Designed miniproteins, single chains. Designs and how they scored, part 99

Each design is a single chain, and the fold is of that chain. pLDDT is the mean over its residues in the fold that is shown.

## One batch from the design tools (miniprotein)

Design m3438
Fold by ESMFold2-Fast:
Structure m3438 (fold): chain A 89 residues (1-89)
Amino acid sequence: MKALVLIKRESPESNEITVLAAAPISWDELTLNVYLKIGGKTYLLKTEVGPDSAVVRVTLKPEESGTIIAEAREPGKEVSAKAELEFKS
């Protein structure tokens, strides 16, 4: 079974991004990794671990543009779900 990942920007002009992940019932634990891709480079912003779900909130700088990438997996396993959001602050 696959995890679910959603990326939400509060409005097109908002600096606030919320990333939500939910595990299938068969998982004991969920790892959510949130990355920022700018200028061809990818940076890990945050890792959250939860039993069934994880939430990450990211505040962008007003001048930043790039892509938020979110990956959900069971610990020690391959990525099960991925979402991407292109943005301009």
Scores: mean pLDDT 76

Design m3439
Fold by ESMFold2-Fast:
Structure m3439 (fold): chain A 57 residues (1-57)
Amino acid sequence: MLEAQKVLEEMVAKAEAEGFSPLEVTKLRFEGAKLVAEGKSADEVREHMEKLIAEIK
């Protein structure tokens, strides 16, 4: 849980740095938070968020 939350925040920060809109960043945070709440591992959260970032870009 703690490691998954860290990955979520790091992936959100990367999206912000790459110029994603506030709405897109909010959607990424929401999806990641849902996975963390469901008990997904840090690796699962990272893989899912990386896919979302690639699809938005």
Scores: mean pLDDT 79

Design m3440
Fold by ESMFold2-Fast:
Order: C-alpha cells, then sequence, then structure tokens
Structure m3440 (fold): chain A 133 residues (1-133)
C-alpha cells in the first residue's frame, strides 16, 4: 500500500507538471492569436498542446490502473475533464485552420483555460485525498 501510494503521488506530480506545461502553451497560444501571429505558427503550437494532452491521458490511465477504489470516481472525473479539454483543443485547431474570427477563437481559448483550471483543481483534490488516506 505504501509503495502504491508513492507511485500514485509520483504519477500525480507528472500530471501536475504536464498540466502546468499545458497552461503555459494555452497562454502562449492566446497571446499569439491576440498579436496576429502567422496561422502556421499558431497551428504548430496547438499541435504541441495536443501532444501534451495525449501524454496527460496516458498518465491518467496509469493512475486509474493503480488507484484505490475510494479514489476511482475522482480519477474518472479527471479523465472526463481531460477528454473535454482534448475536444476543445481540436475545435480551436479547426477554427484557426478555417480562419474563424479572432474574437471567436479567443472565446474558445477562454473556455479551454477554464477547463484546464477545473482539471488542475480536481488533480489537487485527488492528491490531498490520497495523502490523507
Amino acid sequence: SMANRERLLELLRELQELNERAQELIEEIRRMVENNAPREEILEKIRELSRVNVEMGRVIGEILDIAPPEAVPLVEQIAQKNSEISFQVSKIYEMVRNNAPREEILKQIEELQKLNEELQRLVRELEERLRAL
């Protein structure tokens, strides 16, 4: 149980680091859109964010495999939130590719930031619950 707890906390730390990287990329994408950066550069940055979200999904899967039964519902909520984030990233990618109005793209980035903040909150809640167990 102690070794499983240590592994879970290591995976949670990895997930937190990936989420911080995602937040940095989202903020960079927002600034690029606001500053009328070339579309190709914005799309490349969104692809980088997509790769981070895929890696987050793999870490969440590993957490789910070893999580104690009491934590499973919260890990499933984290997985669902990561899926919503991945969908939102794909939507923003298509909007940028299709020259959607900049203001509409920025609104979708704000929604993405909100989803990512919700994910960060859930991950912190999971860490606190596992440390208290």
Scores: mean pLDDT 90

Design m3441
Fold by ESMFold2-Fast:
Structure m3441 (fold): chain A 61 residues (1-61)
Amino acid sequence: SKDDELSKKIKEVNDDYVKQVQQVRDEGKRNNWSPDQLQKKLSELQQDYQKKIDKLEEEAK
């Protein structure tokens, strides 16, 4: 069903987001980023994630 396909795509976007957040945190630790630098990168990822989810939900209508 469309709901099953949407759920699968949302899960893929969620899984990618979680992986990217972990990669950014690991990079920040490795490079001794300031809390502000880390927060900025995480905020950018959150915005990209939200745009992808919004697009999937809009396309499913």
Scores: mean pLDDT 84

Design m3442
Fold by ESMFold2-Fast:
Structure m3442 (fold): chain A 79 residues (1-79)
Amino acid sequence: TKKDDFIASEKQRLVRDLKIAQNNFETNKSKLGPNATKLLQTAQKLAEKAQKPDATLDEINEAHVQLGLLDLQIAVSKT
């Protein structure tokens, strides 16, 4: 259905966004503390859960929220 197509698209977006966040984390790793590592690990776990066949948009959005927090932590580490 169109709804299933949208969910599949959002899952693909999450995979791409996680890869970008992982690359940004690795590039800035020397400036990041244990809190950033915890955020990455939490985002990875939620993204894995969000890839399940029965995953909901709410679960995908929860993973995106954690990625946003990680992105903010990385941005702050650069200043």
Scores: mean pLDDT 82

Design m3443
Fold by ESMFold2-Fast:
Formats: C-alpha cells, structure tokens, sequence
Structure m3443 (fold): chain A 66 residues (1-66)
C-alpha cells in the first residue's frame, strides 16, 4: 500500500505525463488499487499507449516511488 506521500507522487505523475486532472488521476489509481505495477496494462488498454511507452512510464513511476 502506498503511503500519503507516495500517493501524491503517483497522482502528480499521472497529471504530468497523461494530462489528467487530479480527480481523473485519483480515479485511475483507485482502479489500479493504488498498485503502480498494474499501470502498464491499464495504459495499453485504456490510454492506447504502446507496450514500450507503458513500460517506460511504469518504470519511471516506480523509480519516483522508491
């Protein structure tokens, strides 16, 4: 489970990289159960990113959360 600081980092990351509003970013993260490892399949399915782009964004988020 992400702590409060990690949740804020994840929200801001999705706002910055996907152009989402804060509300939309929080909704996406709720759908992922706040598990950033689930982000790549979400990005390919719903954001229509390539598997390579989704992997890079997921790795960048995980690095920011470490």
Amino acid sequence: MLDEEQREIAVEFLMEKLGLSREDAETVLDLLDWDPSRLAPFLTRFARLSEEEARRLTEELLKRLA
Scores: mean pLDDT 81

Design m3444
Fold by ESMFold2-Fast:
Structure m3444 (fold): chain A 67 residues (1-67)
Amino acid sequence: GEEAFLEAARRGAEINGIDVEKAVENAKKLLQGKLPDLSPDKSQLLRDIGDTLRAIGDAFEAELKAR
């Protein structure tokens, strides 16, 4: 479970040109239920997390379609 999610984060980040280290860190925090502070000056962090989740979803969908 968890390892597959982190691998999907890495693959999705590579495919979308996102910082792999940051994407994996964000994915790990999400798995642990650690959410960012929802303040207006942190909108970029929320966007980065959203992009990471979308990349993970794309990677999982590609894996499912390939099988």
Scores: mean pLDDT 67

Design m3445
Fold by ESMFold2-Fast:
Structure m3445 (fold): chain A 92 residues (1-92)
Amino acid sequence: DDAALRADFVRFGGILRQNMSIADLQTIFRIMGLPPVRADDSSAQIGDMLYAAAVANGFRTVRDFAQWIVDRLRQAGHYAIAGRVRRAMAQM
């Protein structure tokens, strides 16, 4: 369900914002080639940007998209940030 998927990404955006600094979020968005995140972006705006990127790349779940983020972050050497994304996903 598209509405349920979007709601899951909005919730994930909120969990990320609660567990990560704005600098961590900016690093994630840059590594993933996503639109720049701003310090004043809300949890819902962050979630909406992640949802748009997930759908554009054919992802059907937050879990699969979050795993893709984790893998990309690890490949770029951002192990601490990757660990924070995994913890955020575990709160879903």
Scores: mean pLDDT 86

Design m3446
Fold by ESMFold2-Fast:
Structure m3446 (fold): chain A 84 residues (1-84)
Amino acid sequence: GALEKAAEEARRKAEEAARAAEESGTLEGGVGGTIAAIGAAIDGGLAGSKATGVPRKEAIDYALEAAKEGITRALEAARAGAPA
């Protein structure tokens, strides 16, 4: 259902964001800004989904696909610059 998918996507975003923050240490400011913007998009989609049931599913799916790609790239950039 829409709630389950929205929660899963939110979790993936949070996990990627957490990993980027943990790994970065130096690129935190740039990555943090990107994650904050993506989080806002997902939050808006989730709010809509809960209010209407499932009408926001397509919007959430599209926004989250873009967010996931952005966060992934940010994480890879941070890891490439700061190997543990």
Scores: mean pLDDT 55

Design m3447
Fold by ESMFold2-Fast:
Structure m3447 (fold): chain A 87 residues (1-87)
Amino acid sequence: SDAERMVELARRLVEEARRAVEEGNRLEAEQLLALAKMVAAIAELAGDYEAAAEIYELLARTYREVFGDEEEAEIFERKARELKEKA
């Protein structure tokens, strides 16, 4: 389904972003994560709430683990919980 393809795309974007950080390319990582955020927003707009929630959970883990950004991670976690309640 399109929802499954969106989750797969976001997963690949997050993996590439983690690699970019490991290589010292923070700008590339930020651009890839911005694309993953766009995929989540498109899934949400399409009503694919489970897919959108999964992508936001991926983003939350990445911001926490890679950037140490707890505030941004908590925002994504809250968004994922809200979307799961709609599904």
Scores: mean pLDDT 89

Design m3448
Fold by ESMFold2-Fast:
Structure m3448 (fold): chain A 75 residues (1-75)
Amino acid sequence: SLDAELAALEEEIATMSLEEIQALRAHLEKLLEAVEAQLAHPEDLTPEQLAKLEETRALLERALAVIDRKLAELE
Protein backbone atom coordinates (compact mmCIF):
# COMPACT_ATOMS: atom_id res chain seq x y z
CA SER A 1 0.00 0.00 0.00
CA LEU A 2 0.99 3.65 -0.37
CA ASP A 3 1.16 4.08 3.42
CA ALA A 4 3.42 1.02 3.79
CA GLU A 5 5.78 2.36 1.08
CA LEU A 6 5.92 5.75 2.84
CA ALA A 7 6.60 4.09 6.23
CA ALA A 8 9.47 2.13 4.64
CA LEU A 9 10.82 5.39 3.16
CA GLU A 10 10.73 7.08 6.60
CA GLU A 11 12.71 4.17 8.11
CA GLU A 12 15.27 4.32 5.27
CA ILE A 13 15.82 8.10 5.43
CA ALA A 14 16.33 7.83 9.23
CA THR A 15 19.59 5.94 8.45
CA MET A 16 20.72 8.26 5.60
CA SER A 17 23.17 11.18 5.71
CA LEU A 18 21.99 14.73 4.92
CA GLU A 19 23.80 14.51 1.54
CA GLU A 20 22.04 11.22 0.70
CA ILE A 21 18.62 12.66 1.66
CA GLN A 22 19.23 15.75 -0.52
CA ALA A 23 20.30 13.52 -3.46
CA LEU A 24 17.16 11.36 -3.01
CA ARG A 25 14.97 14.48 -2.94
CA ALA A 26 16.51 15.75 -6.22
CA HIS A 27 16.01 12.32 -7.82
CA LEU A 28 12.34 12.07 -6.75
CA GLU A 29 11.68 15.65 -7.94
CA LYS A 30 13.00 14.70 -11.42
CA LEU A 31 10.78 11.58 -11.41
CA LEU A 32 7.75 13.72 -10.49
CA GLU A 33 8.56 16.12 -13.37
CA ALA A 34 8.71 13.15 -15.79
CA VAL A 35 5.36 11.78 -14.52
CA GLU A 36 3.72 15.23 -14.79
CA ALA A 37 5.07 15.59 -18.37
CA GLN A 38 3.37 12.29 -19.32
CA LEU A 39 0.12 13.33 -17.56
CA ALA A 40 0.16 16.60 -19.59
CA HIS A 41 -0.68 14.39 -22.64
CA PRO A 42 -3.42 12.06 -21.28
CA GLU A 43 -4.65 11.44 -24.87
CA ASP A 44 -1.49 9.33 -25.43
CA LEU A 45 -2.26 7.10 -22.40
CA THR A 46 -4.60 4.16 -21.83
CA PRO A 47 -6.99 4.47 -18.83
CA GLU A 48 -4.82 1.91 -16.96
CA GLN A 49 -1.61 3.86 -17.70
CA LEU A 50 -3.29 7.12 -16.63
CA ALA A 51 -4.44 5.57 -13.31
CA LYS A 52 -0.95 4.15 -12.60
CA LEU A 53 0.73 7.50 -13.37
CA GLU A 54 -1.74 9.37 -11.11
CA GLU A 55 -1.01 6.88 -8.29
CA THR A 56 2.76 7.32 -8.90
CA ARG A 57 2.38 11.13 -8.79
CA ALA A 58 0.49 10.88 -5.47
CA LEU A 59 3.20 8.61 -4.03
CA LEU A 60 6.02 10.92 -5.21
CA GLU A 61 4.27 14.04 -3.83
CA ARG A 62 3.77 12.37 -0.43
CA ALA A 63 7.35 11.01 -0.42
CA LEU A 64 8.73 14.51 -1.16
CA ALA A 65 6.61 15.92 1.71
CA VAL A 66 8.10 13.30 4.09
CA ILE A 67 11.64 14.16 2.93
CA ASP A 68 11.03 17.94 3.18
CA ARG A 69 9.72 17.50 6.74
CA LYS A 70 12.84 15.46 7.66
CA LEU A 71 15.18 18.05 6.08
CA ALA A 72 13.45 20.83 8.09
CA GLU A 73 14.02 18.81 11.31
CA LEU A 74 17.76 18.53 10.50
CA GLU A 75 18.17 22.34 10.34
Scores: mean pLDDT 83

Design m3449
Fold by ESMFold2-Fast:
Structure m3449 (fold): chain A 85 residues (1-85)
Amino acid sequence: LTGDVRVTVTAADGRTVVVELRGATGEDVAAAVNAAAYALTGERLTPAQRAEVAAAADAALASGRPQTVRVTVGGVELEVTITPL
């Protein structure tokens, strides 16, 4: 699945990264979240966390509805919301 999405990554302390992607796959979304996680925490997503984010992105694109995933990276809880555009 490919489509346009807004990805919002919010750290537990309130810091937020927002990225809009055009014609994105679930893997493209996972890569964007990985970059945001590194910017917010200094650590990268695990392969399992990247797969979870990619699956959530595929679900958002398939349903046309926002999907939210919570992941802990470098001891920091991140809320990832993927909104189809």
Scores: mean pLDDT 85

Design m3450
Fold by ESMFold2-Fast:
Structure m3450 (fold): chain A 58 residues (1-58)
Amino acid sequence: SSDIEYAEQVLRRAARLSGSLSPEELAAMKEDLINVFEMELGIPRSKAQELIDRIIPP
């Protein structure tokens, strides 16, 4: 689906920036992305979490 593809592209860009973030900033970014994907793209929170876990480093 185009929404999932878009979300994955957003997450790949976020992953490239994640190395500059503190653990607290990284956690906040992940939560914000889950909320944005749910509210704007209708992606279930569980699916957003799966994408984050796969694409963004811990």
Scores: mean pLDDT 83

Design m3451
Fold by ESMFold2-Fast:
Structure m3451 (fold): chain A 65 residues (1-65)
Amino acid sequence: SEVDRLEEELRRHSQEATDQIEDLLRQLEAETDPEKREQITRRIVEVGRENAARQRALEDRIRAA
């Protein structure tokens, strides 16, 4: 069904989002330069916002289906 397809897409998105944030957190833990740490921190916030927006869009589509 359309709902099953969207739920699978949401699950895949959640896994990819988790992996991406975990990778950025590992980079942040390894980085000793304060300027680069700030850049990675800003990237984490940006990626988090983008991932939240996509999750909401998928949840809205599931609700509408």
Scores: mean pLDDT 87

Design m3452
Fold by ESMFold2-Fast:
Structure m3452 (fold): chain A 85 residues (1-85)
Amino acid sequence: ASSSGTVKAGEDHVLVLSGPPGNWQWYKQTPDGLVLVASISSDGTITFSPEVEGRWVVGRVGDDVYLNVRDALPEQEGTYVGVQT
């Protein structure tokens, strides 16, 4: 499954994906392509890009996987794509 959401600088956002257990990745869309920002594996292992590590949160509640974007920086503004693999 895949979904997308828009993040604006200076705002907090929650990006939600729903689906069966699996590996989930969130990418930022850039002029040069998709850049990995955060992931959660089927075993619950979470990874972040260095810019958001310790600031943003990934979690799972029931069938929903959340990327909690906190205080987005101007360079973090844009379209984010969530993908299940």
Scores: mean pLDDT 77

Design m3453
Fold by ESMFold2-Fast:
Structure m3453 (fold): chain A 64 residues (1-64)
Amino acid sequence: TPEETDLVETLTRTLLDIIKNFGEDEARKVADSMVPVLSQMYSLTEEEAREITEEALERALKEA
């Protein structure tokens, strides 16, 4: 959905900033911690929220 696309882009920028300032391991921890938060805030399943965070993390790692 458009909302999911916007969410991936927003998370990608956030995770990229974390990678640049705190490193990849910290960004992975933050991404994992966001899964239940996104699930609750956007009424996604944990599987859907994990897919979104993993996509965002992958994109951020490619940009770093």
Scores: mean pLDDT 81

Design m3454
Fold by ESMFold2-Fast:
Structure m3454 (fold): chain A 81 residues (1-81)
Amino acid sequence: SSLREKAIEKVEEAIKEVEKLDDPAVPNILKFLREALKALEEENFSEARKLLQFALYGLKQIPGAEKAVEKVEEALRLLEK
């Protein structure tokens, strides 16, 4: 669906923003985001939402991660429809 494709795009954009951050939590957040991409490709939306929520929780603890937070929140909004 177009919503799935848009959510994938937002998660890929979030990954690019997270890769710019200098924080010890970055490797774990990237793991959650990459697993969320796999879940979206498999149309497992419940698992994708859970993984994106874990990534969002971690990102909100990192100063300067506002752009990455925005992209994850945009992906989650697309998956609520």
Scores: mean pLDDT 88

Design m3455
Fold by ESMFold2-Fast:
Structure m3455 (fold): chain A 80 residues (1-80)
Amino acid sequence: SVKEELKKVHEEAIEKINKLVEENKPVEEIKEVKNEALKKMREIVEKAPEEQKKELQEWIEEWEKKMDEYIKELEKKQKE
């Protein structure tokens, strides 16, 4: 399922981000993980059936917004 592939990319991205946060890595590395995940998700959606693309594109947009908010909070905390 395309939704299961997107969920897997999400879970792998969160695991990588959590590890980077635990290791006190720069926010720039966290942004790279987000960008790589977005690229993979967009490629998955492009290959999906047309009737599913709108729902999947909306899911990716919501995911990106949530990730951007989370990264902004992390950056604010690291910069005091």
Scores: mean pLDDT 81

Design m3456
Fold by ESMFold2-Fast:
Structure m3456 (fold): chain A 86 residues (1-86)
Amino acid sequence: SSNRERLEQIHQGALALLERMEKEAEALKDEETLKKIREAKERIEARYAELAAKPVITEADVDAFEREVLEMLYEIKKELEKKKKE
């Protein structure tokens, strides 16, 4: 229950942040970052679907998903911040 709830919270939070980043990248006309955002959305959705389909979601599953998501979000944010300073 708690692991499934945490998995859903990470999933929803990631999608909300990516939506915000997508709007920012569109305003900057940053096609490379837009591509990375679309790829990140696909990877997050695929991984979420895989984990959510498990009969038991472990703490290790959720922690791995969180680390993967945060790494993708950090890389995208870094690219957007660089583009904004140009």
Scores: mean pLDDT 87

Design m3457
Fold by ESMFold2-Fast:
Structure m3457 (fold): chain A 69 residues (1-69)
Amino acid sequence: MKDELIKKLQQQRDTSEQVAEHLSDNPEAKQSAQQSAKIYQEGIEQLKKGADPQEVEKKVQQQLQQLHS
């Protein structure tokens, strides 16, 4: 489960980075996409430090919700 979640977060981080690159003409949307990528990256780092996968997934989702609220 940990390895699967890391892979999922890496894929979502990479997707957010690609979206940010495409949004060069919209600085607010680009910043939001970059912040999403950072949230995913922090989740990956927590998992590598031995944090519980379910807790990391909840924190990532909560941080993304805060970013979009």
Scores: mean pLDDT 81

Design m3458
Fold by ESMFold2-Fast:
Structure m3458 (fold): chain A 98 residues (1-98)
Amino acid sequence: NSEEEFQKAKNYLESYLENTNLQDSDLNVEQLAILIEQFVKGESVIPKELLEELQQAENIVDPEERKKKVLAILEELSKKVKLSPNAVALAQQYKEQN
């Protein structure tokens, strides 16, 4: 059930983002915004392996270790999220025009 898995993954990301101080992380805020946009639009699906890691991270009792694990998972998601060729072309045209 891909829609149910997608919604569950989205809910986990939103919950962890609220509880994680990302201002001091290596993850760029722009990358985070792209990840959220991709999941909200349904253009990208969280890999099942990373979804399982997010579920395992929820069971970490130490808040600091849990945050560290969540940030590592978000960095991996950022590396695996692919923009469509059309999105890349439009972004490039916009930058060249302005």
Scores: mean pLDDT 52

Design m3459
Fold by ESMFold2-Fast:
Structure m3459 (fold): chain A 53 residues (1-53)
Amino acid sequence: MKIAVIYDRKDPFDEGVAEIAAAVIKATDPSAEVELIAREDLDKATGIDKIIE
């Protein structure tokens, strides 16, 4: 399962929260493929099964 964690490139707090969320997801499901994606790039992403913000 490919999970996208969305962050706002202009907000370092949002970026940090996204990194923590990605780490928690990987800790609970090591088989999950987690990708950090800037909000502006989300519309260009493919193969995403779940989106988290």
Scores: mean pLDDT 72

Design m3460
Fold by ESMFold2-Fast:
Parts: structure tokens; sequence; C-alpha cells
Structure m3460 (fold): chain A 83 residues (1-83)
């Protein structure tokens, strides 16, 4: 269902690792379904967040980082933009 694309939060902003090609997926998953919510980041600079209750919102990377600054986001796969 999900791939190993990655995003990280740095200084309250989400930072893309390597931008995935369309073949690897349009969304970078930033969490797991074990969490209360599920996040995904597009190469378009948008962050889609699907909550456990089925509500959905779309945020910019800085909005996501500011809103979820206290949450621990782990990267899966790529770290090219981490520097």
Amino acid sequence: PSTDESAIIENGEIKYTKEPSPATGEHIRVGSEELEWQGAVTTDGRVGVLYKDGSFEELSPSEFGAKYAGAQIYQIGLEIDKE
C-alpha cells in the first residue's frame, strides 16, 4: 500500500528528501497507519494528512511542520534533501 519515500521535519518545516519520480509515487508517506493520522507529501510541495476519523486536510510543508512540530516524523528511503 505505501512506499518507502521520505520527508523530514527540520526547524519546524518539512523538508523533502529526494523527490520521487511518478513511477515511485506521487506522495511521500511521512507516517504509518499505526499512528493516529497518516501523512503524505507530494513533489508539488503539498502535504496531505488523512486522520483516523477519515477527515482530510492539505497543508504546505511549513504549515505541516508548524502544526505537527511536536510530532516525530521519520524518513523512509531517501535523505538527499536533508543536508
Scores: mean pLDDT 45

Design m3461
Fold by ESMFold2-Fast:
Structure m3461 (fold): chain A 72 residues (1-72)
Amino acid sequence: MSPAERALAEIEALLQEVLDNPDLSVEELAALYLRMQDIYAAHEAEFSPEQARRATALLDEMVARLAARLAA
């Protein structure tokens, strides 16, 4: 598995952790989002355009979930 494929899988697993744990606090969600951002930033240059679009979509989903929790 390439470093980019592994990074994408890690980002996907972090979002899945949020989906599996609806009781996570805002602070826990923010920590997971920051970890996703760190993984993306570390591997940005290695992503194909398709992998970058997928990673960005996963990050956007996490941002939407954080925004919804902060608005509540």
Scores: mean pLDDT 85

Design m3462
Fold by ESMFold2-Fast:
Structure m3462 (fold): chain A 66 residues (1-66)
Amino acid sequence: MRITSELVVTEDGSVSWSVRSDGLGLRVEMPPFKVKDDEQLANAERSLRFAERRLEEAARRHQERQ
């Protein structure tokens, strides 16, 4: 089961991310917002990693039942 994550940072300082699991048909997204400092960018990256890990655990549980 494949999980894909993507972090997008635009030249205008907007950041967004998405995590997808094709096997589960699930998608988690953070809408684009402007970051004012490095701390806000780091928080966006941490939230992506957290969502990625949670989706991996859900996918693993589903796969073990198939």
Scores: mean pLDDT 75

Design m3463
Fold by ESMFold2-Fast:
Structure m3463 (fold): chain A 64 residues (1-64)
Amino acid sequence: SAAAKAAAEKLGASLAKLAAHIEKTTGVKIEVKVEADGDKAKVTAKALGETGVSFYDVEEALQF
């Protein structure tokens, strides 16, 4: 949905700022990808060879 896409974009921007902060403070590079998946935002994060995937409802994603 359009709301899920907007939420994914907002969440992606917020997580990109967090990833940049972590890289500056710890030296750990984090790659974040956020996609709209139906009515949810799907977040994929990669750090130090580990990959995590999380799903957020539109309401949760809009809080970031």
Scores: mean pLDDT 70

Design m3464
Fold by ESMFold2-Fast:
Structure m3464 (fold): chain A 70 residues (1-70)
Amino acid sequence: VDPEKLAEAAKEEAESLGLDGEQTRNAARVGFAHGGLDHALRAVKGMLLEQGASPEEADAAVERIRERVA
């Protein structure tokens, strides 16, 4: 998994929801540094939810990020 590709995907998904892309990108980077892909995806989901995304929007965004970095 390329951490730059992961961080960029997280930013783009947040921006598509009208949320803060840079804050979500940073969550992906910090999460990846602590525990790799699964930690990064959990951090991204938490950040999207904290910013007001629905659980359905957050889960769909995380799945798209996962597909993009596979």
Scores: mean pLDDT 88

Design m3465
Fold by ESMFold2-Fast:
Structure m3465 (fold): chain A 78 residues (1-78)
Amino acid sequence: SHMEKKKLEEEIKKLEDELFRYIEATRQAVENGDLETARELAEKARELSKKIAELKGYDPVTLIKQKLIEVELDRLLA
């Protein structure tokens, strides 16, 4: 239904906003030399990215975005 679709879209948007914040927090932790915190934050970002992909039914665009996020997090922690 339209109401169920809207609620799902709102949940996805909230998770996407949280994902953005965790990626930014990971970068800040790396810049501060806190590699332990950076790894924990990156793991939370990966978990959020997987949940978003699941809620979007593993659509191809979302899967590409997930892969790019994984590459970015790996580069930050290298």
Scores: mean pLDDT 86

Design m3466
Fold by ESMFold2-Fast:
Structure m3466 (fold): chain A 74 residues (1-74)
Amino acid sequence: DDLLAQIRELLRRLGLTDEQIDEIIKRAEKLTDDQKRQLVEELAVLEVEAAVRRNYDVDEVYKRVLEIIDKLLS
């Protein structure tokens, strides 16, 4: 799935571990294509925020991504 491949690449660029990426992808598989596109947009915003912030917490990004997926599935 091209959208899942894009999500995986964005998560790699955010510095997430392979284990964190795999967990997110498993959850993202339940999303519709429109919800996956929304997730891609949200991840792009997080990438910009990470580039601007002096102290970047990867674990906080991981939690934020899980919250976005949970909200999309609601």
Scores: mean pLDDT 82

Design m3467
Fold by ESMFold2-Fast:
Structure m3467 (fold): chain A 60 residues (1-60)
Amino acid sequence: MQELYEQGSKGAALALAKAREEKMSRLQQLKATLVGYEKGLEGASPEDAANAGLAEAKKL
């Protein structure tokens, strides 16, 4: 359980860092972070979670 929260936090942090590097809007940064956190909680690696978050943010 606690390890999943750590994975969520890592996914969210990496998604936010990548969204900032891509110079996304604040709304896109928030979307990427939220999706990255959720995918991390589901057991995705931080990189996969971050990539999923960025993909969803790019749809905005």
Scores: mean pLDDT 81

Design m3468
Fold by ESMFold2-Fast:
Structure m3468 (fold): chain A 94 residues (1-94)
Amino acid sequence: SAEEQRIAKLRSMTVAQLMRLVAENKDEEANEMYLKFMGELVKKTSELVQQGNYEGMLAFIEKKREELANDPSMPQSLIDMLDDLLTMYKRRMG
């Protein structure tokens, strides 16, 4: 279906692509909420990476993933994106 295709596309997006899609959405309040959330996520993960604290970065992403999973208003694509990031960073850590 069109909805299944939309969800599949959202799941394959990078953080930047997802933020762009949210910014192009018709709901300004929802867009502001998602952009603020993603901005805070990027800032905190960048700080932890700068400190060389990759374990702390993974723990932070895992915590955010669980928070999103408990919020039915959040798109599944954000949860899937965080799962993809966790997989990627775990590979990079060895």
Scores: mean pLDDT 67

Design m3469
Fold by ESMFold2-Fast:
Structure m3469 (fold): chain A 59 residues (1-59)
Amino acid sequence: MDDKAKEIRELAEKINPTPTQKKHLDKIIEELKNEPDPFKRDVLLGVAELIVAVSKTVS
């Protein structure tokens, strides 16, 4: 299901990401659409959450 892709899109909208961060988030969303493994989907969501966290702590 694309629930994780939706969550990543919502996180991206909230942080107003840099072009580099948006590029990484877009790649994660695309990977999620093609990834059937629940564990890999969880890892991809975690990476997106880390990008969001870095945006909040470094900026």
Scores: mean pLDDT 74

Design m3470
Fold by ESMFold2-Fast:
Structure m3470 (fold): chain A 73 residues (1-73)
Amino acid sequence: SLETAAADVLNFLIENSKGKKFPLSVEEAAELLAELKEHVGEEAFERFARDVASLIVEDEEQAEEAIRLAKEM
């Protein structure tokens, strides 16, 4: 379900944010987003990638670039 996918995304972010300094660089964000994609799968990633990227980088332009790079990994 969408709620289950959202909970999985949030749990991943909580666990993988320990010790990180925010906002992340585009490269760091792309790496984290690529790991998220492997963890939750392509469908859930496509639904939540923009919201996640917007939380972890400084601005929307960096969010779009991080998502683009993550998809190429």
Scores: mean pLDDT 83

Design m3471
Fold by ESMFold2-Fast:
Structure m3471 (fold): chain A 93 residues (1-93)
Amino acid sequence: SEALREEALRLIEEAQRLAAEVRRRWQTVAPSPEARRLYLEGEIELGIALINLGVAELLVSKGLPTDETLLRRAIEHARRAIELFREALRLLE
């Protein structure tokens, strides 16, 4: 549905903003190994979310129906990325 697509885009955008915030904080505070691990896991989850959204968008561009399974996977992985980036930020305090 359009609502799933909009939710996936919103969550991916939030995850991207949090990733940028982690990188900004690293300019002033040396990351611990744990903070670095959480950030890298978050980047992997965000990458998977982007792939699932990208495939769903590609299918629609070819005149095929919206694959809600791909959109739900994009949402799930974007939410995991957000959680991981928030934990990484917590460890930088």
Scores: mean pLDDT 90

Design m3472
Fold by ESMFold2-Fast:
Structure m3472 (fold): chain A 140 residues (1-140)
Amino acid sequence: MDEKLIKAIEGRYDEVSPVEVVKIAVKELKEAYEKKNLRSMLISADVLLHSLSLLTPEERRSLLPLIKEAAKILTEVAIESGHERFIEAAVQLYTEAAEVDPSLAEEAIKMIEEIRKSNPDLSKRVKDLMDKAIEKIKKI
């Protein structure tokens, strides 16, 4: 794992830029996806989401292509695995993408609904999280 990602996991944003961490986290997520390493994908997704929360709106807009790429990867993994942590990460990234670019709202809702449809036996907590995300995106 990249040294800068380790610093980000430890909350050391005094030593590493959140913008650089987002770029590295997406790269590590893509590499982990190609290798089917679920643990590394979860770690990269968690670091990505946390780092995005530290960015300005302008920085998030500049990173929109990477946010969309990560959302697509996590959606595929969420649909195939049914793993609730990947579902939560995909839903959060689609919400973030729609907030940055409102023109993506319809696509984001469609992808969240597809994840839900592919995983009918999800816990009430995750289903409620997905419903709240869809409601939030509809208000954008």
Scores: mean pLDDT 83

Design m3473
Fold by ESMFold2-Fast:
Structure m3473 (fold): chain A 126 residues (1-126)
Amino acid sequence: SRQEELNRQLLEAALRGDVERVEELIAQGADVNAILTSGNLLGLTPLDMAAAVPDLEKSLRIIELLISHGFDPNEITPDGLPRISARVNGSLTPLQMALALRGREHAEALAEVLRSHGAEIEDDDL
């Protein structure tokens, strides 16, 4: 459907760090809270994609856009997992993925932005 395509395009734009395209897709009705139920991005969220972006400033801007448009990092999925979880080699959170791929300073910056928007993240979880 059109909605499924918009949601897929949002994940792909977030992964690329394409801030302007993320904003355009949200304006077109992409659901920042949708989880794909098929394909190679199954179970992933736009937050999972943004956390993997190498450019810290773009990653942070996309996360802020997602949260400002109603993304809830504390929401539990139908699978019983929080939306902030990522599935890389046996399930990593977005912050654990950022730590593994981009390093501690990057992961700590993402954690600070998420905490400022009410995410339940402890310093010991990094």
Scores: mean pLDDT 74

